# Designs tried in a protein design run: designed miniproteins, single chains, continued (5). Part 53

Each design is a single chain, and the fold is of that chain. pLDDT is the mean over its residues in the fold that is shown.

## One batch from the design tools (miniprotein)

Design m17827
Fold by ESMFold2-Fast:
Structure m17827 (fold): chain A 66 residues (1-66)
Amino acid sequence: MSAEEVRRLLLSDPRATFNQIVALVAKRNGFSLETMAKILKISRSTVSNHVRRAEELLEERLRELA
């Protein structure tokens, strides 16, 4: 699945926050947690939590569509 497909699916989910979507899309484009933390101006632990939550929402969304 492309980063653009992930972005589109998460943007359609009202439970997904902008930071969660941005964090997962950036991770799929190969950015490190450190780089994402600098771009978003948040801690690495916060970025990690956003990625994890976004992955959970993506898995749930894909399950709903299967």
Scores: mean pLDDT 79

Design m17828
Fold by ESMFold2-Fast:
Structure m17828 (fold): chain A 71 residues (1-71)
Amino acid sequence: GAKAKVFAVLVENPDKELTVEELAQKTGLSRSTVERAINELEKEGLVERIKGKEDKYRLSDKGRVAANLEG
């Protein structure tokens, strides 16, 4: 599903902060689909939102553990 595709891109870029536009380009999903997926990942604590003029998203510590990057 869309959530798994968005999470996979963040796992592939674990130290990067990505915009919704960049996530849409990397996943092939629409911006609105990425926004729904990223909101769910943020609610689950797997992704952190970095607030700015354009919000960016990165893997949280919890997301890194879930992806086996920290174990």
Scores: mean pLDDT 84

Design m17829
Fold by ESMFold2-Fast:
Structure m17829 (fold): chain A 89 residues (1-89)
Amino acid sequence: MEAAKAKFEAAAARAQAALDRFVRLYNERYDSLPEEKQAEVDKLIQEALELQSEANKAYEAGDYDAAAAKLDEVRAALERAVAILEAAK
């Protein structure tokens, strides 16, 4: 249990770091993206929100390993959105 909680906390910290980077770039660059790229970012935001909801449900059920895995998926979705935003000039 403690090891699984530590894994969850590490995954949560990684997801938070990705979210912080995403929010900064979103505020700076989102409006400069072509409409197609804005739609792609919007889809990734929706995916991240659904995955975060699933992570919360797993955590409440005491399944910290599943919660950590879902948070790593949240991070991956946010990192993909960051890559799109970083490509904007």
Scores: mean pLDDT 86

Design m17830
Fold by ESMFold2-Fast:
Structure m17830 (fold): chain A 72 residues (1-72)
Amino acid sequence: NIESLLESVLALPNPFVRAQGLVAMARASEETRAAAESALPTLSREVIEQALRIAEWFGDEALAATLRAVLA
């Protein structure tokens, strides 16, 4: 269940680990990407900034562009 997976990721104890889980979801499938992206406006700036660094490290320009738009 994608909703349960998203809840589990958002319950992780620190911003960096939450960011890792979010990027993993966004990159795993189109369905998990949509779920991860829908949560972005509810997340702290710190989590989004960490997710951006991780997306840039993977060279995922589409995800990085989405994350930059949320931070603007």
Scores: mean pLDDT 84

Design m17831
Fold by ESMFold2-Fast:
Structure m17831 (fold): chain A 59 residues (1-59)
Amino acid sequence: SDELARAAGEVAALLTGESVERGVRAARAIDQGLSVEEAAREGGVSKATARAGRGALSL
């Protein structure tokens, strides 16, 4: 249903969220040799978000 599709889309956006995806990209940059601050800047996220994404990549 349209209602289910809309709800699923909203949940997916929250769970995969732009900030989380950017954090994961920043975390990969850290693994490639950038500092946490530089990687966070490259991803357009906070240092905390970059660290959270890094934790997710380790699983």
Scores: mean pLDDT 63

Design m17832
Fold by ESMFold2-Fast:
Structure m17832 (fold): chain A 64 residues (1-64)
Amino acid sequence: SHMEELLKKIQEQLEKDSLRERATRGAIEGLKKNYSKEKVKEILELMRKLRPSPVIDEALKELG
């Protein structure tokens, strides 16, 4: 089925995007362990400008 093949391709792309966001979350947690809150906010603002991501936006909101 053409529709089933399209849905499978969409699902595969969503899974790849999910893995990427998970890797971004891990990187942010690493930054939080090694840097001050102020420095983490500065780095996240730079990351957001280079590559916007919902995960980065959520982390910035959590930091205040």
Scores: mean pLDDT 82

Design m17833
Fold by ESMFold2-Fast:
Parts: C-alpha cells; sequence; structure tokens
Structure m17833 (fold): chain A 71 residues (1-71)
C-alpha cells in the first residue's frame, strides 16, 4: 500500500529521520526512515499497526510518500 504523510515534527539522529505526522486519511502516525537506504517504518498510533516499506518521495515541505505492507 501507499501512504502519504505530512510531518508535523521531525528530527534526524545518526542518519535516521524520526517524525510524527498525519496520514492523508487523518490517522496519526510516527515514522522512522533510514535516510541512507530509504527503508521506512510507519506506526499508526491509533491502531498500533505498522507499515514496513520504502520512501518513494520526500518533499522539502515535510510531505513523505512511503510504499510498503502492513505487518
Amino acid sequence: MRVTVKLTSSRVVDGILQGTGVAEDGRRVQVMIDLETGKAVVLFTDTGEALLGNVVELREDGTIVIEGELV
């Protein structure tokens, strides 16, 4: 599945982007992205579901598109 996230807060620590934001459907998310590999984890904080995937698009305005599978 594809998830578009608008980050509301983010930081980079040791090449890992850690952020919080909102998915396009309004769900709250936490994201971790390895900036070297593009591998990403999206945690939907309301349900506890996680999506494992890869960054497809990263925009300067804090919008991130991730493609992956729910686990």
Scores: mean pLDDT 84

Design m17834
Fold by ESMFold2-Fast:
Structure m17834 (fold): chain A 84 residues (1-84)
Amino acid sequence: MSKEETLRIELARHFAEVREKVRKLMKEGKITPEEAYQLAVDELERHVRELAEKYGLTPEERDRLIAGARDVARKMVAEIEAEL
C-alpha cells in the first residue's frame, strides 16, 4: 500500500474509535455535547499530529488534516446528539 493509503486507513480507524467512545459517554449522560466535542477534537488532533510526524507531512498538510478532524468532530457530536 502507498503511504497515503496507510495514513488514510489509520486515520479512519482512529476516527471510528473516537466516535464509539464519544457515543458511549454521551448515551450514558457522562459528558455534555460541548465536553464531547472537546474530547473528540483533542483525541483526533493527537492522532493527526502523531501520524503527521510518522509519515513526514508538511505543517500545511498537518494543519489541513487537523482542520478536517475538527469538522468531523463537530459533525460526529451533532449526529450522536440527534440520535439520542
Scores: mean pLDDT 82

Design m17835
Fold by ESMFold2-Fast:
Structure m17835 (fold): chain A 64 residues (1-64)
Amino acid sequence: SETKKLQEEMAKKIAELQRRAEEAALGPNGKADVAKVQKERGRKFVELSDEISRAVAAAHAARA
């Protein structure tokens, strides 16, 4: 259940970052702002993937 909630949260955050990247591309610092948003999206994806893995491991440990 926690894994499902984390997956839903990840999808929402990735979608929001995608929209922010598109908005940044239309601004005066377009490419630089897009690069910052893209870097944040990459970090967020790695963090959420790791968090999901840890949540699953913690659930197993709690039952062991």
Scores: mean pLDDT 72

Design m17836
Fold by ESMFold2-Fast:
Structure m17836 (fold): chain A 65 residues (1-65)
Amino acid sequence: MRVRGTVVEVTGPSSARVLFEDGNVGRGAAPDGRTVRLASNLGTGEVYQGEIPLEVGAEGTFTRI
């Protein structure tokens, strides 16, 4: 399964709030402080892997893991 997500807020040096196309908000993790590589969907509880910049307005496709 794939979902699109957009960084709507950078919440810390390695974390972001992500808005998914399903309308749910989730938490993104950027272990390197630069690239959101993991995101959790707070509505569904699912976890996704992706690769988008840790900056407001960055968007991309996440794949369920």
Scores: mean pLDDT 84

Design m17837
Fold by ESMFold2-Fast:
Order: sequence, then structure tokens, then C-alpha cells
Structure m17837 (fold): chain A 73 residues (1-73)
Amino acid sequence: SAEAQAKKEEVKREADEQLEKARAELNARVKALEAAGVDPRQIALDYTVEALRRIGDITQEELAKLKAIDAQS
């Protein structure tokens, strides 16, 4: 339905906002590790792992919300 499509577009926009917030948090984490004197290679590994986890969590939540909308329509 048109109503279900509008709700899906809203979910996608919210997911995009969460991804922007996650990028800011990851950048703050890098600065904190640099301030703590962590080796640059370890910072790069930490960033990669945390980025994959946070993007994964956001994507999973987005998909769950989209599935819930489909189940109600």
C-alpha cells in the first residue's frame, strides 16, 4: 500500500541518520585511541571491527522494522 511504502521510506531515512551518527562515534573513538597512545595498526583494526559491528546492527534493525511493516500490510 502507499501507506506501507511511506513508512518504509521513513525507516530508511532513520537508518541513514543512524549511520551518520555511527560515523561520528567511530571518529571520536579513533581520537580517543590516538590520545591513549595506541599503535596506528591496532587503531585501524579496532576501527574496522567496530565499523562492521555498528553498520551490521543498524542494517539488522532497519531490516527488522521493514519486515514488521510488511507483516502488518
Scores: mean pLDDT 86

Design m17838
Fold by ESMFold2-Fast:
Structure m17838 (fold): chain A 62 residues (1-62)
Amino acid sequence: PTDAQILSAVRTLLDVSKLSDAEVIEELQNSANLSPATARRYIELVRSLSDQELADLLAKLG
């Protein structure tokens, strides 16, 4: 998957599904073959950005 797809999935899992970090990491390992360390970095990135900053990043990534 692309970085944009992963970031969008992380946002949905955290905000809509209300999953814990551990649950999001497990989903990313199973669906995207990401290591736990890489999955944590995506979670931290999504949490560090405002909704507008995340939208701008997703637009840039395609």
Scores: mean pLDDT 81

Design m17839
Fold by ESMFold2-Fast:
Structure m17839 (fold): chain A 79 residues (1-79)
Amino acid sequence: DREELERLVAEYEERLKRDPEDWRAQAMLGLALFLLGRKSLAGTYIGKALALQPDDPFVRRAAAAIASGDEEEARRLLE
């Protein structure tokens, strides 16, 4: 649901205002933005998460889903 994704974006943006280096919040924000069709901004946030945690399995899966356009995997990772 678009409304749920927009709410997630707002929540993670607020979290990142308090902790700009929260790589998990960056990855979650990237996934939500990707599912909203905001591909460029999604790439920016997942790139920040990868820079902080290049070997984290969650970040790597999120980056792969965004890069391949895998919306099903992106939705699953947000749950």
Scores: mean pLDDT 87

Design m17840
Fold by ESMFold2-Fast:
Formats: structure tokens, sequence, C-alpha cells
Structure m17840 (fold): chain A 73 residues (1-73)
């Protein structure tokens, strides 16, 4: 259950990164969009009762995704 929610949340964060790159966002705009999506997904999973371990993994994934997207731009 938590693993499926985590994978969906990770994909939504990755989709935000792909969208930012595709639309030609600046590194700053891409970081903001990815971090905002990360916060939305963390809040959603927390309200759904996800464990702190799952929330920590999602936050780490979001940070790495933002760094990778900024480097790609």
Amino acid sequence: MDEELLEEAKKRIEDAAVRSITLGASPEEARRAIEEEMRRQIERLRKAGASEEVLKELEEHGRKTAESAVRAL
C-alpha cells in the first residue's frame, strides 16, 4: 500500500521535472515547480497515514530530482 503511493508520488515529482524542462523553464523555475510538487505529495501521503520512512524517502527523491533537473537545464 505505502509502496504504491510512494511510487505514484515519485512519478508525479518526476513528471513536474520533465514538464519544466520541456517548457524551457529556468533552473530557478524548475526547482520551484519540483519542490512545490514534492511538498504537495508529502502532504497528501502524510494525510493518508504514510510512515515517516516513506515521507523521508519521498523528500530525498524530490531533492535529487530537483538537483538533476537543474543540472540538465
Scores: mean pLDDT 83

Design m17841
Fold by ESMFold2-Fast:
Structure m17841 (fold): chain A 86 residues (1-86)
Amino acid sequence: SLLEEADKLFTEAQRALARGDVEKANELVKKMIELLKKILDSLTPEEKQRLLAGLRAFLDFYGDKLSEETRKLLQEAIEELEKALQ
């Protein structure tokens, strides 16, 4: 599924950051966000809450290592999930 693909990209992005491959991590995070936007309407409230928690934790831990563009896209995805859960 696209959700499983997004989860895989997120895991690979974390691994890239762990080895210092910031360029690859930025690419993977952007791809993940693109996939999440395509499936957002099909996600359950529980899946949306789980993703929101994961994206917030990622931004808190690694946001300073991401490009400004990637951080903005991630922040926008977080805001969209928060709005969808209100």
Scores: mean pLDDT 84

Design m17842
Fold by ESMFold2-Fast:
Structure m17842 (fold): chain A 85 residues (1-85)
Amino acid sequence: SMKKKREALEKKIKEISAKIKELDKQADEAEAKGDKKTYEQLLQKQKELAEERTKLMVQAAETDFDADIAESLGLMAVSVYNIAL
C-alpha cells in the first residue's frame, strides 16, 4: 500500500541522514590529521548518500496519497510533489 511505502521510505531517509552525519564527522577528523585520501573518499561517499536521500525524499512525497506527511512539512504540498493526476 502507499502508506507502507511512505513509512518505509521515511525510515530509510532517517537511516541515510544518520550515516551522512557520521561521515561528516569522520571527514573533519581526516582533514585535521592531514589524511587527504581518506578525506576525499569520505566526501565522495557523503555526496552519494545525499543524492540517494534526495531521491527517497521525492519518492516519499509522491507516494503520499492522503498528503499527511506533505501537510506536516508544508514543502511537499506546495512544490514539485503535487500529484494532480
Scores: mean pLDDT 72

Design m17843
Fold by ESMFold2-Fast:
Structure m17843 (fold): chain A 91 residues (1-91)
Amino acid sequence: SSMSQQLQQQIAQEGEAMRKKSPAQIEEVLGEAEGGMAVMLGSSQALASSPAQGAELIAQAQAKGDALAEEARKRGEELKKELEKKRKEEE
C-alpha cells in the first residue's frame, strides 16, 4: 500500500541518519527517548492518580518505549542489510 511505501522511505531516511552516528550516540539517543517518555507520563499520572497507578503507567510506558526503540534498531539493521544487498545487485 501507499502507507507501506511511505513507511519504507521514512525508515530508509532514519536508517541513513543513524548510520552517520557512532554506536555511542545511537545508544544515547535511545536512552534519552526512553527516559523522557517515562518522566513525562509519570509526572502527569502522579498528579492525577494514586502513586500505585502512576508507577504502573510508568512501567507500561517504559516497556512500550523499550519495544519501540528495539524495533527501530532491528529495522535499522534490516535496512542496512537490504540496502547492502540492493547495492550489490545493482552493481
Scores: mean pLDDT 55

Design m17844
Fold by ESMFold2-Fast:
Order: structure tokens, then sequence, then C-alpha cells
Structure m17844 (fold): chain A 89 residues (1-89)
């Protein structure tokens, strides 16, 4: 449902901004269960939240998904580069 998706994304943003990265991961994953094709910014913030909690392999995976779903060549390159750097950790 659109309302629940929007609420989960907003709660994820609030959790991320508050430094509650595990909460942000949970909210964004619940949003992805409703809509698996979210805007790249949601995938990027999920990747950042995983990175902040030390889950580097999962963070790299979500950065690559954000790259695949963006129509911007510069954002695609930036997300792929971030994934490559995390894969070295």
Amino acid sequence: ATERYDQLVEEGFKAYNAGNYEEAVKKFEEALAIDPDPPPIVLWLLARAYEKIGEYEKAAEWYRRAADQTLSPSLREAFRKEAEELEKK
C-alpha cells in the first residue's frame, strides 16, 4: 500500500539521520518488501546504513543495485566505485 510504503521510507530516513542505522535497515527492507523497485536514493541509503553497521558485503550489494536502477551515468559510476571499495574490506 502506498501510505505504508511512504511511512516506512520516511521512518527509515528519520532513523538514518538520527544515527539509528540498524533501525534504518529494518525500515528500508520492509519498504522494499512492498516495492522492490524503489527510487535509487532508497537503495543508496540502505547501502549506507549497512556500511555504518559494518555489514560491508551487504552494503556493496545494495550499492550495485542502486547503480543498476539509476538512469544517471555519473551516479551509476559513483555507486559502483563505492561497492568496489567496500568489497576490499
Scores: mean pLDDT 83

Design m17845
Fold by ESMFold2-Fast:
Structure m17845 (fold): chain A 70 residues (1-70)
Amino acid sequence: SMEQLERLERLLLERVLEGVYELSPEQAREILTAAGLSEEVIREAMEEVERRGKVSPGELARIVERLLRR
């Protein structure tokens, strides 16, 4: 939902403000879970994150937005 995406974007902004510009798969999973995303969306997003090895906050936001639009 848009509300879950907005919550994700806020959590990612906090990480950027803390100087975190790259997320490990473990960090990405924690943020996706905290944003309240469904297990199916988390699973599909994590498949992409793990394939890439690490993602920026902006890349994670784009991955999730793309999945929510399908």
Scores: mean pLDDT 86

Design m17846
Fold by ESMFold2-Fast:
Structure m17846 (fold): chain A 99 residues (1-99)
Amino acid sequence: DLAAFLRHLADEAERLAEQAKDNPEVVESLQKAADYLRKGAEAVEAGNLPEALENVQKALDYLQKAIDLTTDLNLQIELSVLEIGAAVAITILKREIEK
């Protein structure tokens, strides 16, 4: 479930990169976010939750960068939904990494 969720967020980041294709800096940030989300999903599937957490945190940083770089309100809204999704995944990963 969590790995599938992270792959869904990666697919959405790639879709939004295509939408933002006239802004190369936003495209680059979203492509990096998608890459880190996919690495996070692979780490979840491998049972390496600390590595998954690190990758999703990096994805969140790139999503936040994309939000800051865009002036398109509709794109900002969709990116903010992805940012919330990544933050939820981080919360789940932290809880799953039991103390």
Scores: mean pLDDT 88

Design m17847
Fold by ESMFold2-Fast:
Structure m17847 (fold): chain A 97 residues (1-97)
Amino acid sequence: SLREQLRRETARVLQEVIELVRQNRLDAAVQVLNDAIARYEALIAAGNMEALEPLMTLGVAMLVIGVGRTLMTVKGLPEEEVREFVVEQLEKILKSI
């Protein structure tokens, strides 16, 4: 089903994003998320509403990365500590799928 296909695709995207975050490649992680979000938005525009929940899941992942950037830039927390936090939150999102 499209729902199962999107679940597997969302899990693969989150796994790739987690790996990029672990490598300190935050800009690459954001690009991967933006590309997947654009694909899911296009599916919704075409009437495939089964993409709505996957899209929301990726939106939450993007928010987690945004919070991580704020913790580094505004609060001055160590990059390693922030990276561990972001990875932990993304793994929780992946586990919820």
Scores: mean pLDDT 89

Design m17848
Fold by ESMFold2-Fast:
Structure m17848 (fold): chain A 71 residues (1-71)
Amino acid sequence: KEQTIAEILAMIEEQVAQLFAQFPEEQKPAFDEKYARELAQLRAYLARLDEEQLQQILEEMQAQRAKQAAA
């Protein structure tokens, strides 16, 4: 369960890092603060799901990433 949550969060962090790198300097502090807050809420949400639901989310994210990479 914790392993699956960590993998989901890692994929989200990867996508957010790509988006954050493109932000203008003046917007970065506000984005970083909002990101930390939303990440904490997402972690709490994922912790309430069972292993089967977490596995489905991970599989959907993996499939979406593969689709974007392959097109």
Scores: mean pLDDT 71

Design m17849
Fold by ESMFold2-Fast:
Structure m17849 (fold): chain A 95 residues (1-95)
Amino acid sequence: SEKRLEADIVAGVGAIEYAVLRLQGDLDGAALAALRAAIEALEIDPSYGGPALMAAEALEDAGRREAAEEIRRAVEAGDMERARELLRRAVEELE
């Protein structure tokens, strides 16, 4: 799918930004980068759970374990609308 390729590019850029910010010790900035990339990737391809799981990992690294677990549960259930709601909520809580 062309949408999946576009979502992969967005997720890949977000993963690089996440890695760089994490190495700099900016765990909240790293989580925000991963969350924003995951939201954009899911707007392009709503079925693509991978970026949401990356964002959950970034949230856990930032000490937001409960938010990370909720996102993982939504993805595991295939509830991608719920996953997107949780990602947006996590952005609001970090801003």
Scores: mean pLDDT 87

Design m17850
Fold by ESMFold2-Fast:
Structure m17850 (fold): chain A 83 residues (1-83)
Amino acid sequence: EVEKIIEELRKTIKEGLKLKIKAQNTKDEEGKKYEEEMEKKAKEAQKLVQELMKLIGDEAIDIVNELLAEEIEEIEKEEEKLK
């Protein structure tokens, strides 16, 4: 169960970060749609974090920070390659 929440959280964070990158690289109303989708993913991630904290307490904070750092680094590297 904990592992399933962590994997869902990782997926949600990754999807949210990809939407943020799309929003930054899209200059019209389409970019606004990506920003709105990103906000929805952020709210989903917040709920998953709360659920994880209920199951494993403070360790959830360390896991969330690690997932965020890892996914941000991966997305940034991928974005640089695609430029």
Scores: mean pLDDT 75

Design m17851
Fold by ESMFold2-Fast:
Structure m17851 (fold): chain A 90 residues (1-90)
Amino acid sequence: SKKEEIAKRLVENAEKALEEAKRAVEEGDEEKARQSALTAVLNAFRVYSITDDEELKKRALEIAEEAVKLTPKMDKSVREAVEKMRKKLE
C-alpha cells in the first residue's frame, strides 16, 4: 500500500539520520549529533503513527532508541516519548 511505501521511506530517512548522528559523534560535533539524532527520532515517530506493520514499527523504535542513547544531552521530552513508544509496542 502507499502507506507502507511511505513508512519504508521514513525508516530509510531515520536510518540515514542515525548514521549522520554517529558520524557527528565521532567528529566531536555535539550539536550536529543532537540535530541528526532528533531527525532520526522524528522520522521514527512518523513510521509508528502511519503503519500497522510490526516489523517496521520495531525497526523505527530501535533507531529512535539508538539515537537517544547516542545523545545523552537530548531533550528529556524526546527521551520520554521514545520510552512511551517502547511500552506501547510491548
Scores: mean pLDDT 85

Design m17852
Fold by ESMFold2-Fast:
Structure m17852 (fold): chain A 65 residues (1-65)
Amino acid sequence: MKKVLIIYSGERGRERALALAEQLRAQGYEVELLEARSFDEALQLAIQLRKERPDVEVIVAADLS
């Protein structure tokens, strides 16, 4: 099973992450959500996780406002 990690920040980022998670789970993906406190933290976490876990698809759902 392909695993997807969605990193989000802010309330609008959370809404987008939840909508995307529902779509991906409907397609048979295992989806995990991770909240970041800021857009910069979300980007740092995405870079680290892509480096450590190439078997996992990492998506950032963040709002700049």
Scores: mean pLDDT 78

Design m17853
Fold by ESMFold2-Fast:
Structure m17853 (fold): chain A 93 residues (1-93)
Amino acid sequence: SELSREIGLKLREIGLELTIELLEKKKGESVELGEAYAELGEVYAEQGKYEEAVEAYEKALEIYKKKLGEKHPKVLETEKKLEEVKEKLKKKE
């Protein structure tokens, strides 16, 4: 069901926003915080919220580059996802 999928994505969005708030408060900038932002970017992208997905992926990328270095697989994968979302944003009238 499309409605069931939409509800599931919205609940995952809310859960990730709460997870990010708690991780920032307890651990600050951590790889786990970067992973939560990357997952939030995926959830936004699946909902068609491409501008919000860009912001979430850019935040994940900032954390990953700082913690893991620019050549790390998580950085490369996140950059690829960010470019895919930016292309979708450009095709929106």
Scores: mean pLDDT 87

Design m17854
Fold by ESMFold2-Fast:
Order: sequence, then C-alpha cells, then structure tokens
Structure m17854 (fold): chain A 74 residues (1-74)
Amino acid sequence: SKAEEARELILKGRQYYKQGKKDEAIKWFEKAAELAREAGNPGLLRQVADYFEELGETEKANELRDEAAKLEGA
C-alpha cells in the first residue's frame, strides 16, 4: 500500500539523517510526504512534518501539518 511505501521511505530518510546527510534525508522525506498524501494518512504526514521541522524546514513542516488537519476534517 502507499502507506507502507511511505513508512519505508521515512525509514530511508531517517537513515540518511542519522548519517548527517541532511540533503539526502530531505529528498526521501519529500517522497514519503507524497506517498502519505496519496494514502490520505494524516498520521504519516505529521510524522514526516516532524522530521522536516528537525531539519529546519519549518515552512514545509507547517504545510504538511495543515494538510493532515484538512484530511482529519474531511
């Protein structure tokens, strides 16, 4: 499922993040966000948003949190 694929990409992004490869981590988290969005899974969108915030990508984190809130209100 797209939710399972998103979780796999989150793990991949986390591996790069732990290695200090923040640019690579961002690329994988962006792919994970797209799959989480396609899955309509607000929990996964929030999880990816938390990683973007940790990486200093505050605007992207807020965008994903807003999308998650919208899905919960639908």
Scores: mean pLDDT 87

Design m17855
Fold by ESMFold2-Fast:
Structure m17855 (fold): chain A 60 residues (1-60)
Amino acid sequence: SPRERGLRDIEAASEAMNIVNKKMKEAREKGIELTALEQWKLFTDVAGELIARRDAEEAA
């Protein structure tokens, strides 16, 4: 349903934020600082991958 898809989109965004925070921590531990644009790109790439995988699982 549209409501369930909306909740899953929120869950995917939350999961993407957690993944991005973890990757940023790992980068910081290696002495790498990401710019704001690189951080935004990483977030959108991760969120897009999670949404695509969810949609593929729904089709299966």
Scores: mean pLDDT 78

Design m17856
Fold by ESMFold2-Fast:
Structure m17856 (fold): chain A 77 residues (1-77)
Amino acid sequence: SLLEKLREKFEEKLEEIRELIEEGRLEEALFEAEILIGLAGIWLGVANIIKDEELKELAEEIIERARELIEEIEELK
């Protein structure tokens, strides 16, 4: 399904950001997290247009998780 494929791609990006944090590459991790919020925000917009509640919930979940990573990164700087 589209939701399953999108979740897999978002999880891959979240894992990539976590690896950057663990490597101390905080500026790159921050940039990637901000890009992920942008991408999930686009999908949130799509979900609102097509009235897809599951896609909306996925996009909102990913935005929240990426924001939590940004807060963690900022605390480490």
Scores: mean pLDDT 88

Design m17857
Fold by ESMFold2-Fast:
Structure m17857 (fold): chain A 97 residues (1-97)
Amino acid sequence: DVEKRVEDIVSKALKAADEEAEKKADEMAASKGGVKDVADETIELLEKAKAVADPDAARLLQAMIDAIRESVENNDVSETAKRMREAVEKVVRELEE
């Protein structure tokens, strides 16, 4: 279920969240083999959310996926982490309503 996956990721992010997403991106790159791996997991979650979303929400989710992929291709670790966090929080808020 998409809800449980989003909730797990957000709960982990919120409990471990540093207000400075930039600093957290550097730590993830150093400890987990790179922000790209985490971004790929986030994109998979957003793709699953898109499959159950209405057309307007699906377009928003696609834009977030594209933005994350762009920052990964540009090797912008800080921006990638920020975009991932914002996308996950947005999906959780939509599922809460």
Scores: mean pLDDT 66

Design m17858
Fold by ESMFold2-Fast:
Structure m17858 (fold): chain A 94 residues (1-94)
Amino acid sequence: DLAEELARLAAALAAADPAMRELARHIGEAVLAYLAGDLATAEAHLEKAADILVELDPSIDKEEFVARLRKEMEEAAKDPAEREALEALARVLL
């Protein structure tokens, strides 16, 4: 159930460290920008999210992380129901 998963994510983010909240915010803003067709803003926020993630865990490949999120956003945008779910997720991350 997406609503239950989003509620659990929101609760986890409320208890998270500032760095984790900032990471989530950039991911949410990247998703909303992508769905609005603003690819430049989406890419800028993905880069910021990846920078924070690599700082928290240096074993993470920044390029792989950014490429994976781009692919997931592209796949979700093809289906109106998945697009709505992605938008709802992004609002929880903000």
Scores: mean pLDDT 78

Design m17859
Fold by ESMFold2-Fast:
Structure m17859 (fold): chain A 80 residues (1-80)
Amino acid sequence: LTEEQQREILEALERMYIAVSNITASHYSDNSQIVSLEQQLSDTTRQYFQAVLDGAPESEIQQLKQQIQQLNQQIDDLIK
């Protein structure tokens, strides 16, 4: 693994940790929309991690990063 790949993996793990924490918090929420978005965030973060490990093209990695950011924004917009 390159130094860049190691940083990307650490970032993906941090995002996954945040997603898991949010899912746990949402476990006590009746808001099905938040639960759905948290599940999508978890799945997309897993895909991002796998793409980095598989050496996917930078374009695919960036697309997954954008999806994660979009999902985080949607969740934040519902919670605020």
Scores: mean pLDDT 72

Design m17860
Fold by ESMFold2-Fast:
Structure m17860 (fold): chain A 69 residues (1-69)
Amino acid sequence: SMQDFQNRIKINQIIADLVRQGKVSPEEARKIAEELGFDEEHQELAGTMAKTAQNGLEHRRQQEEEAAR
């Protein structure tokens, strides 16, 4: 639906902003989605997307640490 599409765009923007700020986490993403008035389903979606982004950043950090040895 159009509303689902718009909600997904807004959630993607929240995750992108958190990544840029170095603050990405499932907790922060869910909190921001809640503050913006998203329902529980979209709050969970935000948390899932943030976890995926966080895992990607953690993997890159570990690779860089290993390469620096």
Scores: mean pLDDT 82

Design m17861
Fold by ESMFold2-Fast:
Structure m17861 (fold): chain A 81 residues (1-81)
Amino acid sequence: MEELLKELEEALRRGDLGRVFELSEEIKKIDPEAGAKAAREVGLELYEEGRLRNAEVAFALSETLEKGGPVFGVDPLKKYS
């Protein structure tokens, strides 16, 4: 789990939405609450750094994992498949 959370943090910082989606689906199966907390913490750090777009993605992911909904409400990979 800790390795997945660390990779999620790095993917969120890079804005790698495909990797964020993959890691979030795995985290959701194990501990969505831990994933939501990690995404929120990264979002706050990115917001303070002025990286507003990446912060917005992190906050949206945190909310989605807390509510138990589908990650981002859509499958971003299907848009490009």
Scores: mean pLDDT 74

Design m17862
Fold by ESMFold2-Fast:
Order: sequence, then C-alpha cells, then structure tokens
Structure m17862 (fold): chain A 67 residues (1-67)
Amino acid sequence: SAAARERIRAHLESLGITDPEEIERLVEEALAFAEGLQRGLGLSEEDALAVALDALEIDLEARRKAA
C-alpha cells in the first residue's frame, strides 16, 4: 500500500502534476481502482497497479484535450 502510493505519486509528478491536494485525491482514486481490479479480476498487485496508472494517464489526457 505505501509502496503503491509512492509509485502513483511519482507517476503523477512525472506528468507535471504539482498540486498536493490533487495528487492525494488521484492517488486514492488509482489505489481504489487497482484494489477493484485485484478483487474483481484476480489481477496481481503489480498488474492491477499498471492498469490503474495507464487508465489514470488516459483520463488525464482526455481532460487536457477537452479543455
């Protein structure tokens, strides 16, 4: 959990997100999504985290293009 949080935070920072409140919210959303994938689809923690990070990046790009 702590390692997963740090991985997500580092990924968000690499995308240029600097607002601490936005980072914390997105970390929580990505962790919840990854946990859902583990429970629903039987994915490993590593695989679920990778899918969650990819989904987060796609969502952020879509929001950027819609603005």
Scores: mean pLDDT 79

